# Designs tried in a protein design run: designed miniproteins, single chains, continued (5). Part 13

Each design is a single chain, and the fold is of that chain. pLDDT is the mean over its residues in the fold that is shown.

## One batch from the design tools (miniprotein)

Design m16419
Fold by ESMFold2-Fast:
Structure m16419 (fold): chain A 74 residues (1-74)
Amino acid sequence: SVLEEVKERLKKIIEEAKDIIKTKGVSEGLRYATRQLAQLQQEAQKKDPSLSDEIFELVREASFEILRIGAEYE
């Protein structure tokens, strides 16, 4: 389903953002995350507009998690 694809992609984005934060710094990791999350949200909501609210909530939760990780490093 679209939601399962979104969840799997979010997991990968979080892992990649964490790695970028550790290796290149918080600013670069957050910039990467913002771009990837915005693209994923737009693409997923276009693919299934009936899930727009659920997709928004999942992306928002992932964004918060990445911000929390960034705060731990700076």
Scores: mean pLDDT 87

Design m16420
Fold by ESMFold2-Fast:
Structure m16420 (fold): chain A 73 residues (1-73)
Amino acid sequence: EEERLERTVERALAAARRYARLQGRELTEEEARAIEEAVREAAREYGVERVEEQIRRVEEAVAAAEAAARAAA
């Protein structure tokens, strides 16, 4: 399912960009391409559903890190 995979890639990139901002930096184009490639390969090997679950956990971890950063500011 192409649309589901594309949404998963977009979610992974969004989470990576949010995490980079927490570190005071921007996600590079090279990093973005590597993440896209890794997500597509993982989906091919393990299925999109398993990759979605992993990305959901990454999103939760990033949200927790953002909350911690806000509390410290």
Scores: mean pLDDT 84

Design m16421
Fold by ESMFold2-Fast:
Structure m16421 (fold): chain A 80 residues (1-80)
Amino acid sequence: SIEDELLEKIKEMLLNIFKFPEELVERFVETMKKLSKEEFIEEAKSIIDFAKSKLPDLDEEKKKKLEEKIKEIEELVKKL
């Protein structure tokens, strides 16, 4: 599903770019799966806003990777 694809992209961003602990990211993904469609969309948008707020704090290579992930996530949210 598009929701599963969106969760995978969010998981990749949190683990590989932000380096959050795997257990924290897995708990977050489980929480997202329990949300209504409307709550899921709002939470996904909140995560995008969070990610965008962190762009100025990153080096050029990480910034480029994060911008690409944000774009992928935004495109999936549009399909919901």
Scores: mean pLDDT 86

Design m16422
Fold by ESMFold2-Fast:
Structure m16422 (fold): chain A 121 residues (1-121)
Amino acid sequence: SDKRKHLIELLKKALENAEEIVKRIQERYTKDELDVIAKSMVTYLANLSGLTEEELKEAKTNPGALERLIDTFLKATSKFDISDEELVLNLVIILSYVTNLDPFDVEQVKEVIELAIKALS
């Protein structure tokens, strides 16, 4: 879809600017706030996508589960006038949670973005 292509281009740009992505997340959330928000978003999206807890635990090594989660996120956010920055930041938060990667670590955020690009490609 056009939204999926647009997201891939945003993610490629985010990969080049991963330090800025981490900085934006740190400016908005404490670690404890982020854990609560991420868990809430992931639970909601998992229920909408029909992903099991087992599939979510394997998301880092299961590109099909990751693709389903991202597609569900894009469909859910399509009802809202969400900025490109908000779209990328929320997706990084969601995917960091399901992959057990740290959204405050630049190298781990790069890994999250690379996993997302691979799942969508």
Scores: mean pLDDT 87

Design m16423
Fold by ESMFold2-Fast:
Structure m16423 (fold): chain A 76 residues (1-76)
Amino acid sequence: SSLAEEAAAAEARYIAELRAMFERGASPAELRAAFDRALDVAADYAVRLGLYSPEEIEAARAELRARFDAALAAAA
């Protein structure tokens, strides 16, 4: 669907942005802020696509944020 295509395009764009930020030496705080923005966009698309309940979306956001923070700590 058009919405699924928009979601896929947004995901590709945010992955490219995060990669570019890593390559230019962005700080952990900048990377975390960009990741949070990507999670907000992903959550909006998940709600609009009807794939998950609001509770499942919030749990997934918390889990992904924790994993991202652990990955940043391991990379430092």
Scores: mean pLDDT 81

Design m16424
Fold by ESMFold2-Fast:
Structure m16424 (fold): chain A 92 residues (1-92)
Amino acid sequence: MEEIIEAFKKGYEEGLNTKIDESELTVESLKKKLEELLRTIATPSPDQAYRIGYLTGLLLKIYDNIPEEELPEELKRQVEAIRKEVEEALSL
């Protein structure tokens, strides 16, 4: 379990630090990344935890760089729920 949390954290930090082109800072790209994350099978392994962390970090980085007025309310709700889960998991 410990190794899974550490792998997720490492992936998450790398995702947040990934350089993203301005062309990818769109609602369409955010929706595609959210769909990719939701379709990713959560197998209890460090490799999978790292991948989920990385995708989550990328998702939140894209979200934070899109103007608030462009974000659909349902999409904001889904992404903010993911942020809350991550903050609760990593705030320890």
Scores: mean pLDDT 78

Design m16425
Fold by ESMFold2-Fast:
Structure m16425 (fold): chain A 96 residues (1-96)
Amino acid sequence: LEEADRHAREAGRLLQEGDYRGAAEHMSEAVRAGARAAEENPELREQIRRGVTQAVTLLAKAAADAGDFESAERLSRAAEEAGLPEAARLAAEYAA
């Protein structure tokens, strides 16, 4: 969780600076770290899934609102590869 939280915080900081690509890359790392943490800590799986879904959705929306649909698509793909179909679907809605 701490590794996922660290990447998520960095993604948020880059988003505030308008670096949507950098934010998406760090969020993709947060998604992968979160998936690994959920596998290692089954009792936190639901909490991790909800948090990651929320963060991915917010970032994808912010990127799309700024016209960066490619970053929203990258977030959707990262979530899908990490086994988070709900997060992937929500991010994809903003990429369309």
Scores: mean pLDDT 79

Design m16426
Fold by ESMFold2-Fast:
Structure m16426 (fold): chain A 63 residues (1-63)
Amino acid sequence: GPSARELAAEAVAAAQAGDTARGRELALEWLKSGASPEDVERAAAAIAAAGGTEEAQALGRAI
C-alpha cells in the first residue's frame, strides 16, 4: 500500500480541497500504520484550516 508519507500528503491535500472528513480518515489510517506525530499535527492543522475543527480535534486526541 501507500507509504505513511504518501498517506499524510493525501490527507492534507483532501482537507485543503474541502474534503475534511476524507482528510481525517486518511490521517487516522497512517497514524495506525506508524506515522510520526509531526505528520499527524500537520494534517490536523490543514483540516482545521479547511473548516473541519471537530475532525482536527479528534485527530489531536488520537495522538
Scores: mean pLDDT 70

Design m16427
Fold by ESMFold2-Fast:
Structure m16427 (fold): chain A 90 residues (1-90)
Amino acid sequence: SRSEIISELSRRLNALLKENVKDPKKLMLLLFSMSAILTEADLRLRQGVPREEVLEAVEREWNALADKYNIPEEARKEMLELLREGIERL
């Protein structure tokens, strides 16, 4: 189901964030921001926004966050791939 896809995607993304972000305050902010990105993507898809447009917005938003919080390039790419795969299944 859609809820199961979102829950599993959130668990995988949160695990990668916890592995790559050691500062508890930065981790909390990133967890919140990631939740917001996923919520907005799901809402936009449900409103009939083209999937390609939603994916482009998610990619821009994630890259901006990764830059702001200095997420390593390898982790950044892995998380972006998970976001793309998850959203394509919604």
Scores: mean pLDDT 87

Design m16428
Fold by ESMFold2-Fast:
Structure m16428 (fold): chain A 98 residues (1-98)
Amino acid sequence: SAAEAARLLAEAREALARAREAAAAGDAEAARREAERALNLYAQAGGLADSADLFREGAAALRELADAIEPVDPEFAERLRRAAEQLDGLAALVEARR
């Protein structure tokens, strides 16, 4: 539903904000946990809304987070970049069906 997708998007943005805060504090464990939550919520919101734009917002957010985390956890930053590529792939699949 549109209301459910909107709620998941709001939760995704909140998780992203917490991940950025944790990364800035050097808390790699909290940054990973909140980034994984943001990824899952963006994927769910994009899927429910059938929205290429939401998948791309998620991909862009994960790339920015990867840049922020890279100094403390370069391996996790690379995993976030790969996850962003997966979200871009989902966006392309949504567009290809139209």
Scores: mean pLDDT 86

Design m16429
Fold by ESMFold2-Fast:
Structure m16429 (fold): chain A 65 residues (1-65)
Amino acid sequence: MDAEIEKLVREAQETTDARRKLFISMRLLDMGHPEAVDVIEAIANDESVEASVRVSAATLLSTHK
């Protein structure tokens, strides 16, 4: 639902932890919210993020392609 999507988007914006942001974005992607792809791509390409989290983001994008 739109209200639930807005809540998750806000939580993703307020979260500074890349791993938590990835989990929230994964839920948004599962709910069919296409803008979650942009967030996951940003995480996958962010050199300051732990390598394991970046690999997880890249794998998720490949799975939901």
Scores: mean pLDDT 76

Design m16430
Fold by ESMFold2-Fast:
Structure m16430 (fold): chain A 69 residues (1-69)
Amino acid sequence: SLDRVYELLKEIVSREELARLFGIDPSDEALRAYLASLTPEQQRALVISTLVSKKKLSYEEAKEIVEKL
């Protein structure tokens, strides 16, 4: 679900940091619209890369978390 992806990303990084990463307005509406514009594959890749870079998880650990979303 898009809402679950967005909530998980906000737990890892702040809304302002997400907006900087995407180059968009830091409003919830703009961030949700950006995520909705991504394919499911792109959404999964974004969550995996964020977990690896910010929480220092392995690719395999991040992938298992995303597969359960």
Scores: mean pLDDT 79

Design m16431
Fold by ESMFold2-Fast:
Structure m16431 (fold): chain A 80 residues (1-80)
Amino acid sequence: SMNEEIIKLLEKIKEALKNEDWDKVIEYLKELARLQGVSEEEIEKMAKKYKEFVAKHPEEAKKMAEALVKKLEEYIEELK
């Protein structure tokens, strides 16, 4: 089901964030956006901005990743 696919994708995003694997974070966020009907043009624009942010502000990216992991854990449990 769509909800099962979303849960699996959120779990992948969570693990990539824990590993600070920004390329995989971007890849899985792009997949999530596609499932939600976001246009490919908008997805590519957002991906480029995210890559630039991580390169420019790596310490802030780590802090945001830690906060997002906690929120994703709560959200995944709510979706079950």
Scores: mean pLDDT 83

Design m16432
Fold by ESMFold2-Fast:
Structure m16432 (fold): chain A 72 residues (1-72)
Amino acid sequence: MAKETLEEWARAGEQMAKLAERNGFTDEAKKLREIVEKLREALREGNIDKALELKKQLQDVMLEVNKKLIKQ
């Protein structure tokens, strides 16, 4: 279900934040944690539209981190 999928994205974002921090991407890790916290808040409020918007923001930052991990 949509809520379960969004909860999985929150967990993925939290794991990506830990990975980013381990690789010295402190600003990206902080941004990921902020978005994850807001996403979890939106899910607690039952605000699915806000949660979907935050998921999009999370995906964009996760893509940025992944690109940095690939670059030498």
Scores: mean pLDDT 82

Design m16433
Fold by ESMFold2-Fast:
Structure m16433 (fold): chain A 80 residues (1-80)
Amino acid sequence: MEEAEKLLKEGERLIEQGLVAFGERKYDEAIEYFKKAREKYLEALRIAKQEGDEELAKRAEKNIKLADEFIREAERAKAA
């Protein structure tokens, strides 16, 4: 449980770094940060499900969906 919460926190920091890069129009760097955040959230989800923590699992799933959306937006911005 403590490990899953730590992974969520690490993912949050990576999203923040990705958003900074996105704002600077460094879209490749932003995409890499968002992908790394997604990996942290996937691991948090795996642990939360193993521990039966439904609240943490829902939080991780929501954060994965948000990371996927940020990746899509950064890819679109890069293509424009």
Scores: mean pLDDT 88

Design m16434
Fold by ESMFold2-Fast:
Structure m16434 (fold): chain A 83 residues (1-83)
Amino acid sequence: MPSAAEREELLAEAERLFAAGLAEAAARGESLELPSEEARRRGLLTVAGELALERYRAEHPEASDEELRAFQAELRAWRDAAL
């Protein structure tokens, strides 16, 4: 399970990516409907989980399928608890 500090860092990174995407769309003159607070929170948690998994794979290229499944289960538990 990612530590509380790691989860905070991952959510901060997800927030930065979301903000950058909105700024790019605005610069192009694209009309984006802002998501609801609930949908935004769900999206950020999903992105944070994907970033955590990508980081884990990069740091642990030797990880077994069992270890990857266990980590993915921990990420799902975190997401579900945080919603």
Scores: mean pLDDT 75

Design m16435
Fold by ESMFold2-Fast:
Structure m16435 (fold): chain A 70 residues (1-70)
Amino acid sequence: MEELEERYREIAEEIAEVAKETPKEKVEEIAREVEEKYRPAIEEAVAAGNEEEVRRLLVEALEEILEKLK
């Protein structure tokens, strides 16, 4: 979905901006924690062939990373 890809990029850019003030180790720890949390749901969506759900979950994961960095 084009809109989800745009949101993904916007959030990734905002994470990069916040990361300038945040220690790299903290950013990496938060990213791993969120990835662990979303991995089972993403794997299930992939197994179901639901590409839209996969993209939605990836956007939600990035949003959670951004929230934890604030």
Scores: mean pLDDT 78

Design m16436
Fold by ESMFold2-Fast:
Formats: sequence, structure tokens, C-alpha cells
Structure m16436 (fold): chain A 88 residues (1-88)
Amino acid sequence: SMRSKAVDELVELGRKETEESVKAVEQSIEEGKKTMEENVKRILEAGKEKADEMDKVSGVDGATVLMTGLSEATDVEVATRLKIREVE
């Protein structure tokens, strides 16, 4: 019937709009994750030179310190992903 068709069309429209919104948010967070990972890698590379100098002077394992920082940054990214999925 015409009523059932109108209801089905409205439900379909709602599903498509929701799916597009979810995709836009997921794309945004994925781009943010890649940017964060690249920034962490750049900091790791730049910091490694300084960490090597620090290790040479003080005997501190700069590589382990940098790896710990990378792990913490990854945990923050995962928490951010979960929060965005929960808000949807």
C-alpha cells in the first residue's frame, strides 16, 4: 500500500543518513589515527637522536623510553576510537 511504501522509504532514508554519518566519523578518526602515528614516528626519529646522546651521557636506555611513549600514545588513540563509537 501507499502508506507502507512511504514508511519503508522513510526507514531506508534514515538508515542511509545514519550510515553516511557513521562513515564520515570513522573516516575522520582513521585520518586522525594516521596523522597521530606519523607524528609519533617523526617524534620518535627526532627523539632517538637526542635519546642516543642522552644514553651516551647518562646511560639511560632512550629507546625503551621512546617505545613507552609510543605505547601510551597508541592507548590514547584506542580510547578515542571507543568514545566516538559509543557516541554514535
Scores: mean pLDDT 62

Design m16437
Fold by ESMFold2-Fast:
Structure m16437 (fold): chain A 90 residues (1-90)
Amino acid sequence: MQKIDLSKLSEKEKTVLLAAHILYYHLLLEEPELPVEEKIEKLREVEKLEDPQKIIDKYKGTLSYELGEFQYKYAPLSVEDLIEDIKKYY
C-alpha cells in the first residue's frame, strides 16, 4: 500500500482525505456493529460531499479525530485503501 503525497493534492482534496480518515476510525471504534456495506458507503460518500469540513468539525475532540489526523499526517491512505482495510475486519 503506497502512501499518498499530500503536497500534490488540492486543499479540497486534502480536506476530503482528512475527513475520510477521521470517519474511518469513527466507524471502526464507535460504530463497529454497523453493517460493512453501510461503512463502505459512508466512506465513498465523503468524496461526494459539498462540505467535507463538516465531518472534521463534527468529530473534533474525539479519539477518532486524533487517530484519523495522525494517520493522515504520517501515513495517508486513499479512500479505496481505507475501504479495503474495513473489508479485512469482516
Scores: mean pLDDT 82

Design m16438
Fold by ESMFold2-Fast:
Structure m16438 (fold): chain A 86 residues (1-86)
Amino acid sequence: SEASRRAGEALDRTGRAIMEGNLEEAVQAGKEFGRAIAEASGPETAKAVADGLVQGARDSGATPEQLEAIEAAGKAMREAADEVGK
């Protein structure tokens, strides 16, 4: 579906930004990804996905820069989910 395609593209952008330690892009892409999940599956699902991504990065031994980027992306995802839930 179009929604699945958009979510996949936003996920790919978020992952790339995290690998590059690009905080600005991680926030922007994370917001788009969080919004897409919240619109398709509800705000609580988007928040659970955000929490899982942050925890997965911590468990995977990400660099400090990568961890900072994924935590920023996760926060942006939660904020986007809250916006959709209002």
Scores: mean pLDDT 81

Design m16439
Fold by ESMFold2-Fast:
Structure m16439 (fold): chain A 114 residues (1-114)
Amino acid sequence: MITDKEEIIKVLKKGYEELQKIDEFDVKDEKYVNVRDLIAFLLGVPRSVLYEDYWQAVAAEVAKLLKKKDVDGIVKRFSAPKDHALVRKRFTLVFNEKYAELVDLYGEVYKITV
């Protein structure tokens, strides 16, 4: 797992760039590890969890919605009403390539879990 802020930003940026080049996302495809790490980061789950059948389906749907920049679809599918504003903000920061601000939103969580 990457814990350095600059390395996290680099992976998130690469993941989003690689996502634009794929037609279908497969969690098991080692060719697109940065896409997997981007999705794991945005969902707040360990990368290993994405290999579970349920989470493979979730990751594929999130990848599709991210590629389309469908913030409303992501918010509706993957957040409780009380969390809609926070989830919308996180995904909007990815679309606007504001990865430093995105990592800062997770900074407190990463200080507790690492």
Scores: mean pLDDT 71

Design m16440
Fold by ESMFold2-Fast:
Structure m16440 (fold): chain A 67 residues (1-67)
Amino acid sequence: PPTLEEVKEVILKIKKENDEETYEKLVAALGLVVAVLYGDEAAKEAISKLSEEEKKYVEYMKKLLEE
């Protein structure tokens, strides 16, 4: 699972590269991805119920944390 410092670096990167509205959506998606990686089954269930657009944000956050 990612460390808190790794998560913070991703947050800073998306803050610099996106407008405020997109940043908020990406941070929400990042939170769900991090929760799943720490074993939160409720977060996994929440991701399955997201819209297709929101699932794209989740997939992007997964890509950033996979390295």
Scores: mean pLDDT 79

Design m16441
Fold by ESMFold2-Fast:
Structure m16441 (fold): chain A 70 residues (1-70)
Amino acid sequence: GMNDLIRKAGEAAGAALRAELARLDAEGITVTGGEVRIEGAKVTLTLDTSDGRVVVTGDGLTGQATVTRE
């Protein structure tokens, strides 16, 4: 069902977020804000940082996440 897809999207986004936070820490970049948005089978995490915006999208259909750096 949709709730199961959202859970899978959140798990994928969370794993990608963990890896991205480790990268930001290694580069001395500070997270200053952010938001979580759920739309359909996707969970999108937006991070505002001292070096720009990072968008992590988890997809519950594929169990995969995409990271976009702006």
Scores: mean pLDDT 87

Design m16442
Fold by ESMFold2-Fast:
Structure m16442 (fold): chain A 77 residues (1-77)
Amino acid sequence: SEMLERLRKALELLDKALEALDQGKVDQAKEYIVEALRIAGFPDAEIDAVRNSDADQLREMAQRARDLLETLLAKAE
C-alpha cells in the first residue's frame, strides 16, 4: 500500500508538471518533476537531468515517467 501511495503521488505531480508546461511555467514544472521522480525512486542522474532540461525535454521526460508509473500501478492492482 505504501508503494501504491507513492506511485499515485508521483503521478499527481507529473500531471501538475504537464499542466504547468502547458501554461509556460517551466520552473514550476521542473519542481513537480523532480519531486515526482524522487518519490518514485528514480536514479539521481535522471533527477539531475531534469534540472538541466528545457521545456520540450521536460515534457518528454514527464510523459515517459507518467507512462512507466501508470504501467507499474496497473500491474500492482
Scores: mean pLDDT 85

Design m16443
Fold by ESMFold2-Fast:
Structure m16443 (fold): chain A 68 residues (1-68)
Amino acid sequence: SVRDMELNFAIEMFRQMSDLWGEVFDYAKQNNLSEKERRKLFDERSAEFQAEMKKKIAEFDRILEKLK
């Protein structure tokens, strides 16, 4: 169903965000980054992810529109 497609899409987006958080924390730990540097890196990568997520949401909406 459309609802199941929307739910699966949401779950996948949350999983990708969780992976991003893990990557940033691992990188910060390995490179002995300060809290300020870690936060800046997180903000930069989160902004890139949000931009990409907006594109994916638009593509998903386009697919749903074709199903109607």
Scores: mean pLDDT 79

Design m16444
Fold by ESMFold2-Fast:
Structure m16444 (fold): chain A 56 residues (1-56)
Amino acid sequence: SESQQLEQQGQQYIKQGNYLKASQLYDQASSLEEDPEKHQRLVSLSVSSRLLSISQ
């Protein structure tokens, strides 16, 4: 799914240390995810990545 592709891209940016870009991709993935549990996980990943971007 598009949500899954965005999540995978977000994870690649995490590995590169680009937490701001990862946060944006996880946020986009969450907006496309209709499964409530997967949506909550993606929102959590977006928030966590955003917090890491502030520490850079």
Scores: mean pLDDT 84

Design m16445
Fold by ESMFold2-Fast:
Structure m16445 (fold): chain A 68 residues (1-68)
Amino acid sequence: SQQQQVQRVVSDTVDRLTEAVKNGASDKELQSIIDEAVKRLRDLGLSDEQVATLERSLRGWLDYLKSK
């Protein structure tokens, strides 16, 4: 289902961001991970509003990870 595919993209992206921050990834690398997730979510047929909401959530998670 679309919901399962969306959940997989979000989960994979959260894991990749967590690992990348732990390994000292650059802002360019972190942006690339988010950009790839946004592209994949668009390809799944999500609306612009849904994609923007999920991108904001991923960026919020990244900010949280960087605050530690």
Scores: mean pLDDT 87

Design m16446
Fold by ESMFold2-Fast:
Structure m16446 (fold): chain A 61 residues (1-61)
Amino acid sequence: MEAFRRQLERLAAEMLTASEAEVQTAFANLRGQIATIRDPELRAEAEALLAELEARVRAAL
């Protein structure tokens, strides 16, 4: 989970300067990665982190 959190933090910084199309592609890729998480609790945590990130980045665009 820690590695995933660091990946999201790095992507958040990159997405603030990225185009909307790049942001959409990055979120689609992250959703795909989250779908491969077998642990339901870790998946729910990852989905919550992604939803928070998505809302913040879209609000900044």
Scores: mean pLDDT 74

Design m16447
Fold by ESMFold2-Fast:
Structure m16447 (fold): chain A 77 residues (1-77)
Amino acid sequence: MIVEAPTPEQLAQLRAFLDALVQQAQNWSVDEVRALVAEVEAAVAEAKADPRIPEELVKMLEAYLARLKAILAEKEA
């Protein structure tokens, strides 16, 4: 088929991985979190530009980026 959606298992694995990264980011320096935010923002922009990428993956990356930005803001306060 011309369109592929990730399996629920693949989405669950990705979510768990992203959750682990967010937990690790709590213990990182402001500079390290800022660098990660910039990297994830670029990844989200690329994912949004590719119509072949499922909306569920884009939303998951956006949610992850929002969580990282919240951690960065908290550390900079």
Scores: mean pLDDT 76

Design m16448
Fold by ESMFold2-Fast:
Structure m16448 (fold): chain A 79 residues (1-79)
Amino acid sequence: SQALRQLVLGILRAFRARERLASLTPARQEALAARITAVSLQNSGLTPEDLVAPLGLSPADRAKVVALLLQLPAIVQKL
């Protein structure tokens, strides 16, 4: 849903700023939010690593984003 997508985008923007994640660009935030929203509408079984891998994040930024997704049950409930 649009509400879930906007919630995820807000979380990713705040997390990028807090953790100084240079490789988590606005375009990559939008792509990740779209992927999470799609998975939440489908019982796909994708892991947080599967969602983040295509974005081309730096290894350090990737690890932090994966940890964020694991810590946010509301947005990862369908993963």
Scores: mean pLDDT 77

Design m16449
Fold by ESMFold2-Fast:
Formats: sequence, C-alpha cells, structure tokens
Structure m16449 (fold): chain A 65 residues (1-65)
Amino acid sequence: APPPLPGLTIKEVQEQVGIKLQIIGLMIDNKVSDKELQEINEELLNAPTAADLRELLEKLREKLA
C-alpha cells in the first residue's frame, strides 16, 4: 500500500521519533524474545499517533518491569 503522508508538523514528527527511540531502548535493555518483539511490532503498527505511541511505551514499561 502507498505510504500516507499526514500533514504532520516537525514537532509531531520529533515527538513520535523520541517515543519510538524510547521503545527501542526499552526493548534492548530488557533483551526481549522474538515472540515479544513480534508482539511489540504488531502494537507499533497499530499506533499511528504520538499519543498511541506514548500509551504503548507505558504499556511496555508495565509488561517489562
């Protein structure tokens, strides 16, 4: 499918990137399994906004803590 380019501001893009980097760091620090990685990837695909990504980050912190 063609990539939809939403009219995101630089601030929104920066916020999304920052949250994604935090998720990646959390995955590395907790040495997640292939199964956990697949589950996280599926949740990332269902998190198109910065708010969704922030919710996913908090959810992952709870699961991996």
Scores: mean pLDDT 73

Design m16450
Fold by ESMFold2-Fast:
Structure m16450 (fold): chain A 75 residues (1-75)
Amino acid sequence: SAALAARAEAVLEAAKRFIEIYKKANEEQRKLMAKVFRKAYLDTLSPEEQAAVIAHLRARLSPEDLAILEEEVGL
């Protein structure tokens, strides 16, 4: 849907900002940021919507940036 596509783009932009801040953050900050990101952008979605958003991120992030989200956020 158009609404899901818009949500996926919003999550992609949030993910890019997350990664920029993450690279400058300490370990404690990284763990807190990951929990906040997951709660705000993923846990509010149905499993089907979450899968679609994750597929969008996988297609549009670099492998290095995607690895950060997979390891820290649990994509």
Scores: mean pLDDT 86

Design m16451
Fold by ESMFold2-Fast:
Structure m16451 (fold): chain A 100 residues (1-100)
Amino acid sequence: SVVDIVRRFVEAYVNKDKEAFRQAAEELLKILEKRIEEGKVTPADITLLVSIGDGAIDNKDFELAQKVLELLEKALSIMKDPELKKRVETAINYLKEKLK
């Protein structure tokens, strides 16, 4: 089911379908939030969070972008890998700039 949600997310982003993008992103964010709460964040999870954030900004969905920002900040608080921390900090700074 996660694979099917990711496919719907990618298709919505490519097709510029804002409603389908929002729906797939919300489903993915629920999964990612649970993984963050369980301390099981992977580089692939961070890549997905960043992609959702980028798409939210492109769609001017600032409410969705704010949710991504909050999850990235939570992920940063539990991360140990310095390289992943740097990637997450870069994404946080980008979203803060776009949200003003």
Scores: mean pLDDT 87

Design m16452
Fold by ESMFold2-Fast:
Structure m16452 (fold): chain A 79 residues (1-79)
Amino acid sequence: MEELVERAREVLERALAAAEGILRLRFPPEEAARLAERLRALLEGLLARFSELPEEEARERLELLEEQTAELEAELAAL
């Protein structure tokens, strides 16, 4: 499980970086920073709950998270 949580954190960091990039392009700097902080807090809470999942379910959710993160990164690249 620890290995899956570490991988999930890596994916979350990528997702946060992509989201922050999009926010900075669309919102004033101060508003973008506030939204990014709120998003970080929500994703840290998600990561904490992720660690409580059965390993098999955690793997499935991690795969979905990686897919969603890749989509966000692609959207940022297309901007």
Scores: mean pLDDT 77

Design m16453
Fold by ESMFold2-Fast:
Structure m16453 (fold): chain A 73 residues (1-73)
Amino acid sequence: SEIKEIIKELLEAGKKVIEEGKWKVSKEGFEKAYEAIKKAYEKEKDPKTKEFLGLLLEMMEELEKFIEEKKKK
């Protein structure tokens, strides 16, 4: 899926920005964005849009895990 490939590239770009120390997004801001997308996903009726939102949630979950692991020595 073209959408899956785009999401994978966004995940890799996000990891690179974090590793370069350029990540300025607050944990609160990240959590609010995740919750907003999750609510949109739960209410979405269009299958393609729902798939896209689901992939965004997976990408954000992986980024959050990566950020959390980098904070633990």
Scores: mean pLDDT 72

Design m16454
Fold by ESMFold2-Fast:
Structure m16454 (fold): chain A 56 residues (1-56)
Amino acid sequence: MKEKIIDEAVKLALELSKTESPETAVFRAAKYALDQGLSIDEVAETARRAVEALKA
């Protein structure tokens, strides 16, 4: 449930990073997670995973 939303947000960040800055991609992923009803802590985890995915 929550893990799937985070995974989807991370995939969004990877797609956006092809045309947008890494900062914009991570911000958009975090915003998507927040919009899906995740808590602030879960949104922070989403942002951290997006950063790691962009580096992987």
Scores: mean pLDDT 81

